# Designed miniproteins, single chains, continued (4): the designs that were tried, part 4

Each design is a single chain, and the fold is of that chain. pLDDT is the mean over its residues in the fold that is shown.

## One batch from the design tools (miniprotein)

Design m12107
Fold by ESMFold2-Fast:
Structure m12107 (fold): chain A 64 residues (1-64)
Amino acid sequence: MLSPEQQQELDAYIEEKVKEENLSEEEKKILYRMRDLMIERGQSLDDVRAALDTLIEGIKQERE
């Protein structure tokens, strides 16, 4: 399970990406849901971050 500090780092990362990529409220919810599921499954901080990056790229591709 991720530490509280690691969870705060992921939350900050998601909020920064939401601002930078101008993500919608719906897209933001998808990122948080992915985070929660991966934390529940005991994934590492690096694995969660990689999955979030992949999801953001998918969202960006759908906008084109």
Scores: mean pLDDT 80

Design m12108
Fold by ESMFold2-Fast:
Structure m12108 (fold): chain A 81 residues (1-81)
Amino acid sequence: MEDEEKREFQELEDELEGLRSYLRQKLKNGATQEELDALREHLKRLEERRKTLSEENRERLQPLLDEVRELLKKLEEKLEK
């Protein structure tokens, strides 16, 4: 169980870091509404997966999740202007 959670933590951290990098690229290069909708759904799925982790592992992912949320918000604001 704990080993499975450690694997899930690592996979979520890697996916959130990838999403952060992708969002930074999209903020620079532009994104479509379709891409934004896909990114929102992807983040929602990652947030649901995070809920299955221990409190300690959730807290460890919180700063990265907050950064991804902020980048997504900036992308939304850029498209809606």
Scores: mean pLDDT 82

Design m12109
Fold by ESMFold2-Fast:
Structure m12109 (fold): chain A 111 residues (1-111)
Amino acid sequence: MKPAPKRADGARLEIEFRTDAPLSPEAQRALGEGLRRVAELLAKHPDRISVRVRVELGPDGVTPEAARYVASRIVLTVAESAGDEETLAQAKAELAKHPLPPSVRVEAEIE
């Protein structure tokens, strides 16, 4: 969309991440990869992203599989907000490979 919102911030992304146990190095890497994809989406669509994501990981949710699920879910929501159909399709395909782990809660809101 060419018309910008009222302020030059153009995009809004809030991610709240809570965990009941420390993340493994592999889980940290998976989340980092997801955040890199989000950064690319922000660079590509600076005026289209308005998303709030809340992630809660219980003690069983700090696995690399849970981190990949969370990363894909964040990327999916950001891509959906941006209208980036290619990235959305990729995130959906990746999410389908990683079923929702126990003790994982993701609430995503497009504003």
Scores: mean pLDDT 74

Design m12110
Fold by ESMFold2-Fast:
Structure m12110 (fold): chain A 91 residues (1-91)
Amino acid sequence: MEEIEEKIVEALLNRDFEKALELLKEYIRKTLSEENAKKLEEVLDLQAAHPRPSDAQQAEIQALLDKVKKEDLEKVDEALRKIGDRIRERL
């Protein structure tokens, strides 16, 4: 596990949510290229505008996500899963 991932786990276990959020943002910037990070921001903006998206809107969100390199998305998802597993082990 990367050092940043371990720091996020420690911050969450200490209930330091401000530090955990800052570390997560740093991890995303390190893990994704600037271009892919901008594409994910567009997806997040669309989801924020439509918190209860229709099936058609969900399909549009998925099409935008498909424009982000799948391997980069999988890396972020895998890291978040590992962080969650580590927290469960410590509880």
Scores: mean pLDDT 69

Design m12111
Fold by ESMFold2-Fast:
Structure m12111 (fold): chain A 75 residues (1-75)
Amino acid sequence: MKVTTALVDGVLYVGVSGPLPLSDEEIEEAARLAVEAARRLGAKAIVVFAPTEEEAKRVAEAIRKLTDLPVEARA
């Protein structure tokens, strides 16, 4: 699994890629990295990209359990 992050206009864009399906451990690790990056960079919202809408939603739900920031899933 690879996780990339970029901050644009206060929004943290999180790209998740790798062999599918993502394991629960990979989902939790991606969520942890996204929340740490959002806190460090002062992001106001998080947008998750993954190869499929299903995987993006899984990562977004894991992030929502760790932060009160708005989280959106996109494929």
Scores: mean pLDDT 82

Design m12112
Fold by ESMFold2-Fast:
Structure m12112 (fold): chain A 63 residues (1-63)
Amino acid sequence: NAQQQQLQASATHYRQLAEDARKAAEFWEKLSKETGDKYKPVADAARRAAEELERKAQELESQ
């Protein structure tokens, strides 16, 4: 079924985006901790983006 193949491809793509975003969030969180929260707004924004992509990946994977 072409619809199932397209859904699987989308799920895989968002899973990879979520993993990359999580790694970016971890990088900014570490840098923020090392710099006395100088980059905390960037770290917080990166973590929110990672969480949104994670939820999207989970939603697509559960279909």
Scores: mean pLDDT 82

Design m12113
Fold by ESMFold2-Fast:
Structure m12113 (fold): chain A 74 residues (1-74)
Amino acid sequence: SAEETLKRGRELLLEGEVLDGLAAMYYAVGDLLARRGRDDDAAALRARGDQLRAQGDALIAQGRALVAQGEAGL
């Protein structure tokens, strides 16, 4: 149903936003470590942030598509 499609889309948007938020935290800690000369640790955290950002962005794109589909079905 359109309602179920909207609910699923909103769930994916929330999941994606959480992952993007986690990515931002990894970048912030990575930047802090880089400023303290811990370059290898900083690089590892940035790489993890990049993975989380990619996952989050994919879920947001999927969630937006489902929200649009569900709204069109109403």
Scores: mean pLDDT 90

Design m12114
Fold by ESMFold2-Fast:
Structure m12114 (fold): chain A 102 residues (1-102)
Amino acid sequence: SAAAAEQRAAYDALLAEADARDPGAGVARLRERMARLAAEIRAARARLEALGIRASEEDLAELRARLSAGGRRSLRALAAVMDVPVEELEEVFAALLGLERQ
């Protein structure tokens, strides 16, 4: 799908930037960081599900308003690493944002 291609392109762009900044080590470090973030997001999602906590439409709108272009690219890259739609990551982060505000 076009969305899956965009997620993969975001991850490939981050890998290329990491390699340019630190040839020989940058890609490995980025992969390790992405793997840690993916594990943390999976744990947060499981916790939110166990508590019955869901993002509202207002929480999603607020998250999207706060995301920079770089932040949106990072979410797409994480979605590619996790093999999930970016909307699933948006729901997790929006739910966490909603909890901070309540």
Scores: mean pLDDT 87

Design m12115
Fold by ESMFold2-Fast:
Structure m12115 (fold): chain A 81 residues (1-81)
Amino acid sequence: SRADERNAALAAASARVAAANAEAKTVQLSPEQRDELLRLRQEIYEVVQRYIADELSLEEFEARLAALLARMRAIVAEGRA
């Protein structure tokens, strides 16, 4: 069902976001990098809310989430360098 699809997508998204946040905790970040991560977390929250509100398709939700998570991981990689 569409509800099962939504629940599965949200569970997978939650796990991916948790993993990215755990990775971010392993590195020392500049104040600027921390501010960017806070903005990305807010954008992820908004994307999740829009998907729950049926404003985004599954494809749009997954694409936007993947882009935001890639940006988070890029900041973490900079913190490791």
Scores: mean pLDDT 87

Design m12116
Fold by ESMFold2-Fast:
Structure m12116 (fold): chain A 73 residues (1-73)
Amino acid sequence: TDEGLQAAIDYAEKAIEAAKKGDGKSAALYVTNAALSLNNLGLAGEGRNAGLSGDFEKTIEIAESVKREAERL
């Protein structure tokens, strides 16, 4: 639904911002919610683990992929 797509974009942008600031807890939360908004359980798990482990480059890549997918749907 349009609401789910917008939520995915909004959470992805928040995840990117949190990751750029080094906030792993917020980055993990936002990227997980972004992926879940697209019903992608695999990316949600990968994003959560990346954010919590401080892998900010991977967290940003996952968030950007979610945002691109949502913008195409």
Scores: mean pLDDT 86

Design m12117
Fold by ESMFold2-Fast:
Parts: sequence; C-alpha cells; structure tokens
Structure m12117 (fold): chain A 73 residues (1-73)
Amino acid sequence: SSEKERLELLRTLLEAFVGSTELVAERIRRRAEELAESDPERAARQRKLLEENEREIERLKKEIEEIEKQIES
C-alpha cells in the first residue's frame, strides 16, 4: 500500500539521519578524549555536546521504532 511505502521512506530517511548524527557524536567523543589532559574545560564542553547528541540519537531511534510498529500493523 502507499501508506507502507511512505512509512518505509520515512524510516529510511530517519535511519540516514541517525547515521549522520552518530558520526557527529563519534567526532565529538574523539575531540573530548584528545582534550582531556591538555584542556579539561574544553573536554567538559565537548562531553556535554556528546550527551546532547546521544539524547537526539535515542529520540530518533524511538521514532524509527514507532514507524516500524505502524509498518507491521
């Protein structure tokens, strides 16, 4: 059905967005590690950004799960 096709497209787009956000989170994590000894304050700011990115990833994954439930219905 057209509804399932729409939901599958939305899932694909959200999965791509999760992937992009995970790459950003990985970069932030590495930067925090690099700064840990030389600049602890900047490292702490990077860790805060990482937490924000991780919360966004979890939110998006929950949206994907909801879409998957709708596809299976």
Scores: mean pLDDT 87

Design m12118
Fold by ESMFold2-Fast:
Structure m12118 (fold): chain A 61 residues (1-61)
Amino acid sequence: HMMEKIQKEVDSLKTVTQLVQRYTAYSLLYIAYKDTDPEMAQKYKLFAEMVKKKLDELEKK
């Protein structure tokens, strides 16, 4: 369910700038939690990967 919610949020992002900002935010959260809360860090890493996939799709078009 969480993955579906994040996928909808990613799909609602309209511009490359919004996607880059969201990717940066999730990547920084991954770094912040990596040593203290690996479970939370892994969650943000997955969210960053979802945003990256959307960016790659826009780049190919």
Scores: mean pLDDT 77

Design m12119
Fold by ESMFold2-Fast:
Structure m12119 (fold): chain A 87 residues (1-87)
Amino acid sequence: MELDEIIEKNKKASDKILETLRQELARATPEQQRALVEFLDDLIKRYELEAERYKKLGFEKMAKISEETIQKLRELRDEGRARLAAA
């Protein structure tokens, strides 16, 4: 399987998982929402470091994967934070 096919397949799988998790988050307790936000903060930080490294090395495809993952994780984290602030 070519790298581009692997990237696209993983992106679609990730999108489906994130959408499902977002739907579950809508019905989650405040404690579950807080735990998810903390988990996402840690995961985002890890991916940010990897994205910076890939950019510095010129690995554009790998950097793009990391950046797209970061963006989706940030959107879910921010939604979780907004729900906690409203509760």
Scores: mean pLDDT 76

Design m12120
Fold by ESMFold2-Fast:
Structure m12120 (fold): chain A 69 residues (1-69)
Amino acid sequence: SENLRKIMLAQIALNLGEQKFKEGDYESAIKMYDIAIDLASSVPDGSNILNQAQRNRKRVLEAMRKKEE
């Protein structure tokens, strides 16, 4: 189903975002989380992935701000 496909792709994007964040690649991490947010927000059962991607995106932004200090 299209909804299952979007959930699977959102989970992959979330996992890639985590990987990039751990590598210190904040720009790629943000891009992956934005993809996860877009996909998860388009399906009714995407709320857990959406919530995780939004929280993790905020963590990346906080890390980027600290790096500028």
Scores: mean pLDDT 88

Design m12121
Fold by ESMFold2-Fast:
Structure m12121 (fold): chain A 68 residues (1-68)
Amino acid sequence: SAEDRERLRQELLELSRQLSALDKQIAALKENGAPKDEIEKLQAERNEVIRQIQELAAKLGFSVFFPS
């Protein structure tokens, strides 16, 4: 339905904001020489957000690819 599509679209926008925040956090940690374990934890969270974006985009009829 149109209502379901709009809900999924809003969820994608929220996940995109989360991805941007994680990218900034990871960049800051790398710049400040944070422990590898702390960086890897945020990278794992980033990978989960990407997975959710791809799943929701597929439901909306889009293909989204992130380079590995």
Scores: mean pLDDT 83

Design m12122
Fold by ESMFold2-Fast:
Structure m12122 (fold): chain A 73 residues (1-73)
Amino acid sequence: SSRVKKLEEEIKELQKRFDQAVKAGDYEEAIKILEELRDKLIEAYSLKGQFAEAARVAAELDAKIAELKKKAA
């Protein structure tokens, strides 16, 4: 539970940083933040035994990362 709580706090901070990076037009930074957010969300869902949710979130974030890479190119 302590690991999950730490992950949830880190996820909240990453979401704030992501919004700031997108607002600034820093798509390279936004991509890096989303990749870290993806890893932490997958870990958090997996620790809760929610593997279907982990897989869905991974797919959704992979699609979002791909869209941001188009903007960064």
Scores: mean pLDDT 87

Design m12123
Fold by ESMFold2-Fast:
Structure m12123 (fold): chain A 82 residues (1-82)
Amino acid sequence: SLEEFEEKFKKVYEEVKEEAKGKALPDTDLSDPAIQAAKKTIIEKLKKDPFDEEILREAAEFMLYVTKESFEKFFEEYKKAL
């Protein structure tokens, strides 16, 4: 279910967030079309294989290291893409 997916994705996100704590994160330009294209690709991967731990980690790392967005914001965009 969508709820089970959210719970697992949130758990993976929290694990990656702890790993990211104290690391120097690169500055990113969120208006970059390449970043928006990468986000769409990640969302499409999640839609096709929602319980793949590697894809969940890729999405969490993208949120934490690249876009620096909240889980809630990303998950709302994911739901809109369904």
Scores: mean pLDDT 78

Design m12124
Fold by ESMFold2-Fast:
Formats: sequence, C-alpha cells, structure tokens
Structure m12124 (fold): chain A 90 residues (1-90)
Amino acid sequence: LSEEKIEKIIKKLKEEFPELSEEELKEIKEALKEVNKIDPLAATYEYLKAAIEKLKEKGEPITKENLVKEMLRLQEEDLSAVEEAVEKVL
C-alpha cells in the first residue's frame, strides 16, 4: 500500500466523513498501514468506511487499535458469509 493510495483513501474519507478531526485522520492512516501488513485484502476503503461507521455506532473512539480490530473482523465476517452461502447451494 503506497503513500499515494493512502492519500487517495483519506481524500475519499474526508468527503464521506467531513467531521473527522486531523488526529482521527492520523489514526486512520496508521490503522490502514497496520492492516495492510497483516492482511492486504482487508486494507480497502470499503472495510475502512464500514469500520468507522461501526465504531461510531458503538460510541467507541476512532483509534488505530480499534480500527485495525474492526477492519479485520469485518473481513473475517465477509469470508464466513461467503463460505456459508456456498455450503447452502451444495
């Protein structure tokens, strides 16, 4: 994940969530870098957006730790849902 791709994601995020502070944006950049090291497939705008929405819903702070945990959990849930759907057809 390049700095250019991170900046593009942050720009899209600012458009969707203009209320995000500069400190929260810094935490988001660090979370995205960390998730990319663990699982590059989870380091997407879609999982990042869903994680932010879920943290806001729960009233949890938008921190690197919370974002990494939520992004990885959302990806795992997606993979499990696809597996269950395939099993129902078979």
Scores: mean pLDDT 76

Design m12125
Fold by ESMFold2-Fast:
Structure m12125 (fold): chain A 80 residues (1-80)
Amino acid sequence: SIEDEIKALGARLQALGRAYAARWDALSPEQRARLLALMERLHALGLEIRRRVEAGDYEGARRLIEEMERLIAEMEALLA
């Protein structure tokens, strides 16, 4: 279900937040700025996904979930 997909994304975001905190001292200022920008974009996408679901626009929500998954994968790669 779309709610299960959103829950799974939430778990990945929590893991990313922990990884970011754990690696903070090893990150350059440029890497920190890039990761913060990605986190802000992910937050905005999460809010828009909720709005689309509440409006019954499940097709629009699915497209935003796919974009969010791509950004999460990019952030995971940067923190690897």
Scores: mean pLDDT 85

Design m12126
Fold by ESMFold2-Fast:
Structure m12126 (fold): chain A 90 residues (1-90)
Amino acid sequence: SGIDDLEVLEALAEMVVGMVNAIAFNNQRDPSLAPYLDELREALRNKDFEKAREAAQKIAEHVYEKSGDKELAEETLRILENIIDEAEKL
């Protein structure tokens, strides 16, 4: 099959950001999250896990700033950091 484990983790990160966007913005995509998601995906592809964690932090901070939901932002960061930790083990 043409998809490796890293591509699955990239897709999971994109899905998490998409779900958080839908919850925070009444099922509408916030276009301002797209650059941070692109930064995260590029960092994962390059195996730059420090930059990946920086991108995850920016996503979580942006979610908090736009939604005011601190719990949603903290949970978003936790899930993305877990995805990055699994990518680092590959």
Scores: mean pLDDT 76

Design m12127
Fold by ESMFold2-Fast:
Structure m12127 (fold): chain A 81 residues (1-81)
Amino acid sequence: SSAMEEIRTLARLAAQEALELEPDNAEVQALAKELYRLASDPNATVEEILAQLERLRAATRDPRLQAALDRVIAQMRELAA
């Protein structure tokens, strides 16, 4: 569906931003790589992608990444409703 395609695009962009903003944070790097994998996995659900975004949000301490992830999580919840 178009909504699922948008969800996957948002997840990939969020993962890329996390990889770029916190290159030296090993936990954020690992969580962002898993988010990118889930966004490309045809068996991944929106619930799994959203849960991974929330884990990434909890791990980051960069306020720019926190703000970006909060926006993406909100948009994804609206698309999943």
Scores: mean pLDDT 90

Design m12128
Fold by ESMFold2-Fast:
Structure m12128 (fold): chain A 101 residues (1-101)
Amino acid sequence: MERQKIVEEVAKTVEEIIRAIEEGNLRKAVTLEIGLQFRIGSLDDATRAEVFARMAAIVDARLAATPDPAVRAQIREMFATLKKNADAFAETFKWLEEKMK
C-alpha cells in the first residue's frame, strides 16, 4: 500500500474515533481503536512514525477545540492507550518475523 494513502486512511479513522467520543458512543470509539491499534502495529517503522505524527496533530487540534474537560480526558486516554498498544503489536510482529526465519 502507498504510504500517503495509509496515513490518510488512519487520519479518517482517528477523526471517527474522536467524533464517537464526542457523541458519547464509547462502544464505537473502542471498536475503532482496537482495529486501528492492530493496523498501526502492522506498519513498517517509517510509516508508523508518520501515522503517529499525523495522529498527534489531529488529536492536539481537536483537544484545543473541545470545551468539555471530561471529553478531553477521554480523547487523551484513548489515544495514549492506542499508541502504547500499537507499539506493543509492532514488537510482536517483529518477534514473529524472527521466528519465521
Scores: mean pLDDT 83

Design m12129
Fold by ESMFold2-Fast:
Structure m12129 (fold): chain A 57 residues (1-57)
Amino acid sequence: MSPALQLLLSLERGEKAEDLDNPIVEKSVKELVRAMLGEAVPEEEIDEAIEEYKKTL
């Protein structure tokens, strides 16, 4: 499991999958991952983590 996905799963945010279809919500989630894990995480890894995270909601 990627560090980005593990982070998103650990936060227990309680959001719904459809909330991540909102561009503002998706951007907020990406910014949170970058703030916590730093710029060393590739954008592709963050995008994949969000899609996998949506599947768990």
Scores: mean pLDDT 73

Design m12130
Fold by ESMFold2-Fast:
Structure m12130 (fold): chain A 115 residues (1-115)
Amino acid sequence: SAAAAIAEARELRAKGRAAHQAGNWEEAAELFEKAAETALGHDDDLAGEAYALAGASYYFAGNYEKAIELFKKAAEVGSPALSRNALLMAAQVAEDMGDKKLAAELRAKAAALPG
């Protein structure tokens, strides 16, 4: 059921936050990805938030390519505000990688979202 899926996603998100606070970035990212996948189609804002948390966790782990992929997934499923913030986070990661072209493309996508 939707209620059971949302409850499971929240529990996975709580476990992800605990792993993140412990500095276990890779474990946190995997837990947040599972939370997002579990919430997807039942609570898309929760799914978008969880994908963004996974992106941030991969960024702290130094896995910049994965961080960008998860922020892009967050942008596909969340509200326009969440999507804009996720694309801007992905653009910052792209800049940290030295990929100025990708950073510009991601900022342009963020700017094109409805207000």
Scores: mean pLDDT 91

Design m12131
Fold by ESMFold2-Fast:
Structure m12131 (fold): chain A 86 residues (1-86)
Amino acid sequence: ELVLSPGVTVDAAAGETITMSKTASRPVDLLELRIVDESGKETLVAAKSGAQTLTGTFTAEKTGRYSSLARAIENGEVVAESQAAL
C-alpha cells in the first residue's frame, strides 16, 4: 500500500518563505512536491528519485493561500497524489 502524508494549506504574505515536507509510506521511483496557489497554478519546489521524504521551499509571489501537492510516480505514471483543498 502506498500512502502520502496529507495535504497542507498555508497563508503567506508576498515575499514570505514557505517550507513544506511530504512523506510516502515507501520509497517510489520519483516523488515530487509542488506548491499550488489559489488560481491552481503549480510550482515544482522539490523532486527526488528513490525518495520517501521531500522538503521544499517556495517564496510567495502574492499574499494568499497556498497548498502543498505531492505526487508519487512509478513507470512514468502518477500512482498516488496528496493535496489539501483550497
Scores: mean pLDDT 81

Design m12132
Fold by ESMFold2-Fast:
Structure m12132 (fold): chain A 100 residues (1-100)
Amino acid sequence: SAMDLLRSLIEAGRKALAESKEKNDKNYTALNLGIQSGVFYIAGWVLKKEGDDESAEKAFEAADRLDQIQKDLKAGKITLDQALAQAEAVIAELEAWLAE
């Protein structure tokens, strides 16, 4: 189901964020943010094809936000800690939406 797909991506995202915090490496974190953005983008298209436009929109929003965080981190506009906090907020907001 759409909810199972998004929950799996939230779990994967939380694990990637935990690993990025442990590594404390900007390039590793940027790579993980890029991978997560890409995966949410693909999920959005899968959900749209299945007719779940609301879940697709949420997946695309998460993808766009994670892509922007990666770009800001790579450009030095935000710190590593700020990037991790912003990415955690994206995942937490998506998880809260699924709980409603």
Scores: mean pLDDT 89

Design m12133
Fold by ESMFold2-Fast:
Structure m12133 (fold): chain A 75 residues (1-75)
Amino acid sequence: MESLLNHLRQLLDDRKETFEQLQSLAPAQRVQGVQELLGNAGLNLANFSSADLERLANAPSFEAFVATALQLLQA
């Protein structure tokens, strides 16, 4: 789990600023932006439901976002 979290963090590290910019958007645009961010990071979006994407879009920090994404990929 820890090595997978570190790998995911590395994939998303260059996208931290993009994630932070998404926090200023309206909820619908924020969810869409998260989908694009995850897809551009090479993650399979078929593993995420619309509710999962809303959870990711509402993460209070980049660290929480990465941790939530890891949990969802393992479920």
Scores: mean pLDDT 72

Design m12134
Fold by ESMFold2-Fast:
Structure m12134 (fold): chain A 93 residues (1-93)
Amino acid sequence: SMEEQARLEFARQLREGVAFVTGERLEGEIRPEDADRVARESFELLNEALKRELSPEQQEHLVQQFREAGRALGMSDETVDELAAALRRRLAE
């Protein structure tokens, strides 16, 4: 379904962004049944990474991945921009 495809794409984008930020290898095909679990695990890794100082390049990549994940979920451009701005503010602290 389109909803299942959107969840898979969200999990994939989030995992890729977290892998880049953490330097961890998060490979393999995400099965539909694992999409929610992979997204949750990736979010936990992201929270841990945000406790560390990120380089400007890592911060920009993370923001871009967040934008792509939000769009994959069907969020409006306005909502995606607001969430990206909030993430940038958090990373600047």
Scores: mean pLDDT 70

Design m12135
Fold by ESMFold2-Fast:
Structure m12135 (fold): chain A 62 residues (1-62)
Amino acid sequence: DVEARVEWYRETYGLDEEMQEKLRRLLETLAAHGRAGDAPAPEELKIAKEIGDAILAHLEKQ
């Protein structure tokens, strides 16, 4: 459930609306690729890294 995962990250790491939207799109795209049997695209990996960097920045400020 994409929405439940986005909500958990919002509550846990305080992701802003921009990062929440990026995470939602990433999870939806990865789910679509999984159903089609496709590998992740380079753009998806870049977005995943951006989200990861935002989470790490939040943790470092705590």
Scores: mean pLDDT 75

Design m12136
Fold by ESMFold2-Fast:
Structure m12136 (fold): chain A 71 residues (1-71)
Amino acid sequence: SQQVIQQAKEYLESLKLSKDYLIEQVEAFDPANPADLASPSVQTNLYEYFSKYAPEQAVELSKQLLQELNS
């Protein structure tokens, strides 16, 4: 949903990291291969935002998030 995309975008922007780095992290996101939850990484937190959705829907939402970051 648009709400989860907005929440994930706000999380990424709150990190105050380079836009290029954040885009790279979103492009690398794969809900079928979640990051090690013991390691606090951007991938782990993106998984938490999208874990409520089926993998195919999570991929589509991550693509929409990528478009929002590139705007």
Scores: mean pLDDT 72

Design m12137
Fold by ESMFold2-Fast:
Structure m12137 (fold): chain A 70 residues (1-70)
Amino acid sequence: MAEKLAVAQRMAGFLEERYKDDPAMLQEAELLFQEIMRDPKATEALAALMREMSADELDAWLQELIRQRE
C-alpha cells in the first residue's frame, strides 16, 4: 500500500539527515531498515514507534539496536 512507501520515504529522510556526516553509520542503519521493511509486521511496529517517539528517542533506539547486533 501507499503507506509502506510513505514509511520508507520517512525513514530514508530521517537516516539521511541524522547520519549524513557518518557514512559508516548511515550504511549500517540503512541495512537495518531494509531488513525491517522486508517484514510487514516489523514495518507496522516501526511505523507505530515513529508516531510515539521523538527524533532523538528514535535515534537512541536505533543506536542501541545497532550496538546489540554485534
Scores: mean pLDDT 71

Design m12138
Fold by ESMFold2-Fast:
Structure m12138 (fold): chain A 96 residues (1-96)
Amino acid sequence: MKEEVLREAEEHTREAMERLTELERRAREAERRGDVEEVERAKREAERLGREALEFLRRAMEEAGLSPRLASLYSATAIAAIGAVTEAELAKRRAE
């Protein structure tokens, strides 16, 4: 039923968002230390998590159909993933 798919999507998205936020923090800390390798690691992890989270939501939409809630979760996840990757790229440029 659609409600179960929505619950799973909400939980998965929450976990992904928390991890993306942690990766942004790690990238900023690495930038302060001039640790380019750690910034690159955080960026790659953010790119991977973003892709996996969006893929999960795409499958959820295929199963349950498009809903305003699922569309909102997808948009929020895409924005968070782009933000985390962009901040890591900027942190890398400043650390170099």
Scores: mean pLDDT 82

Design m12139
Fold by ESMFold2-Fast:
Structure m12139 (fold): chain A 100 residues (1-100)
Amino acid sequence: SKEEELKRKVEELRREMILQMLEILLKFTTDPSIREKIKKAIEEVKKEDNLAKQEEILTEVYFEWSKTSDPERQLAILKELVELARAYQREVEALEREVG
């Protein structure tokens, strides 16, 4: 059904968003220990098929990162994450219109 196709496409977009968020965190992280944790998280997400577990991995890494980052770098990352979220929101809304 179109609803099943939409569900699959939404899952694919959410998975892409998780990986892109992790890559944004890695790009703006200078601490070697946090960089290694982010790299491991990216590998784990790529091997994981369960979306909820992938979201948990992202959340744990984001909390770890948030404790060590400079406020100016945090602001720059938040700006990129907001722009990324808006892009995926538009993609999801477009898919909803396609099935409605």
Scores: mean pLDDT 81

Design m12140
Fold by ESMFold2-Fast:
Structure m12140 (fold): chain A 92 residues (1-92)
Amino acid sequence: MERLEELEKRLEELEKKAKTEKEKYILEQLRLILRYLREHEFPEELREKVLELLEEALKALEEGDYETAQKKVLEAEILIGLYLLKQGVSKI
């Protein structure tokens, strides 16, 4: 999806600007989620929800709202983790 490439580019720009360990940690978690979306086939409904959460997280980071960004990242990780567990995929 075009949206995935756009999110990857936005993430790269934020990574270049990141100065605090908190920012770097959140960005690293976002990168891991983007990798899961690239490496695995997800149902369209789940993929759409995860992409929306990532867009909200990136927007929050761009606005300096690290609490909102972390919450959105955690929500996306939970959705992916629950799906992978249900499919019998081993922990990555």
Scores: mean pLDDT 80

Design m12141
Fold by ESMFold2-Fast:
Structure m12141 (fold): chain A 96 residues (1-96)
Amino acid sequence: MSSVVKRSLAELGKYFDDRTLQRIESEIKKMIDAAELDDPEEATREVQKHADELIDIVKEAIERQKLSPEQVAAVEREVRRLMLEVQFRLAYRQSQ
């Protein structure tokens, strides 16, 4: 796992329990694997599918934990960082 992903998961650990973090990490791993698929259309579709699942997990966890607007902003920043890491991998593969 990249240093960016490890750092973002550690930051999310301030707000979420281990089970929620494991679900988030699982979806990120699936997105990374999907970004490496040979068919660009399939790769984009599978990355988007797991991105949508990740967003649903995060939204549910935010609501369940009743996070403040400031805490929500911090969580959204780390999720955006994770999403950008996957998008860079997808773009790199498609530009080869």
Scores: mean pLDDT 83

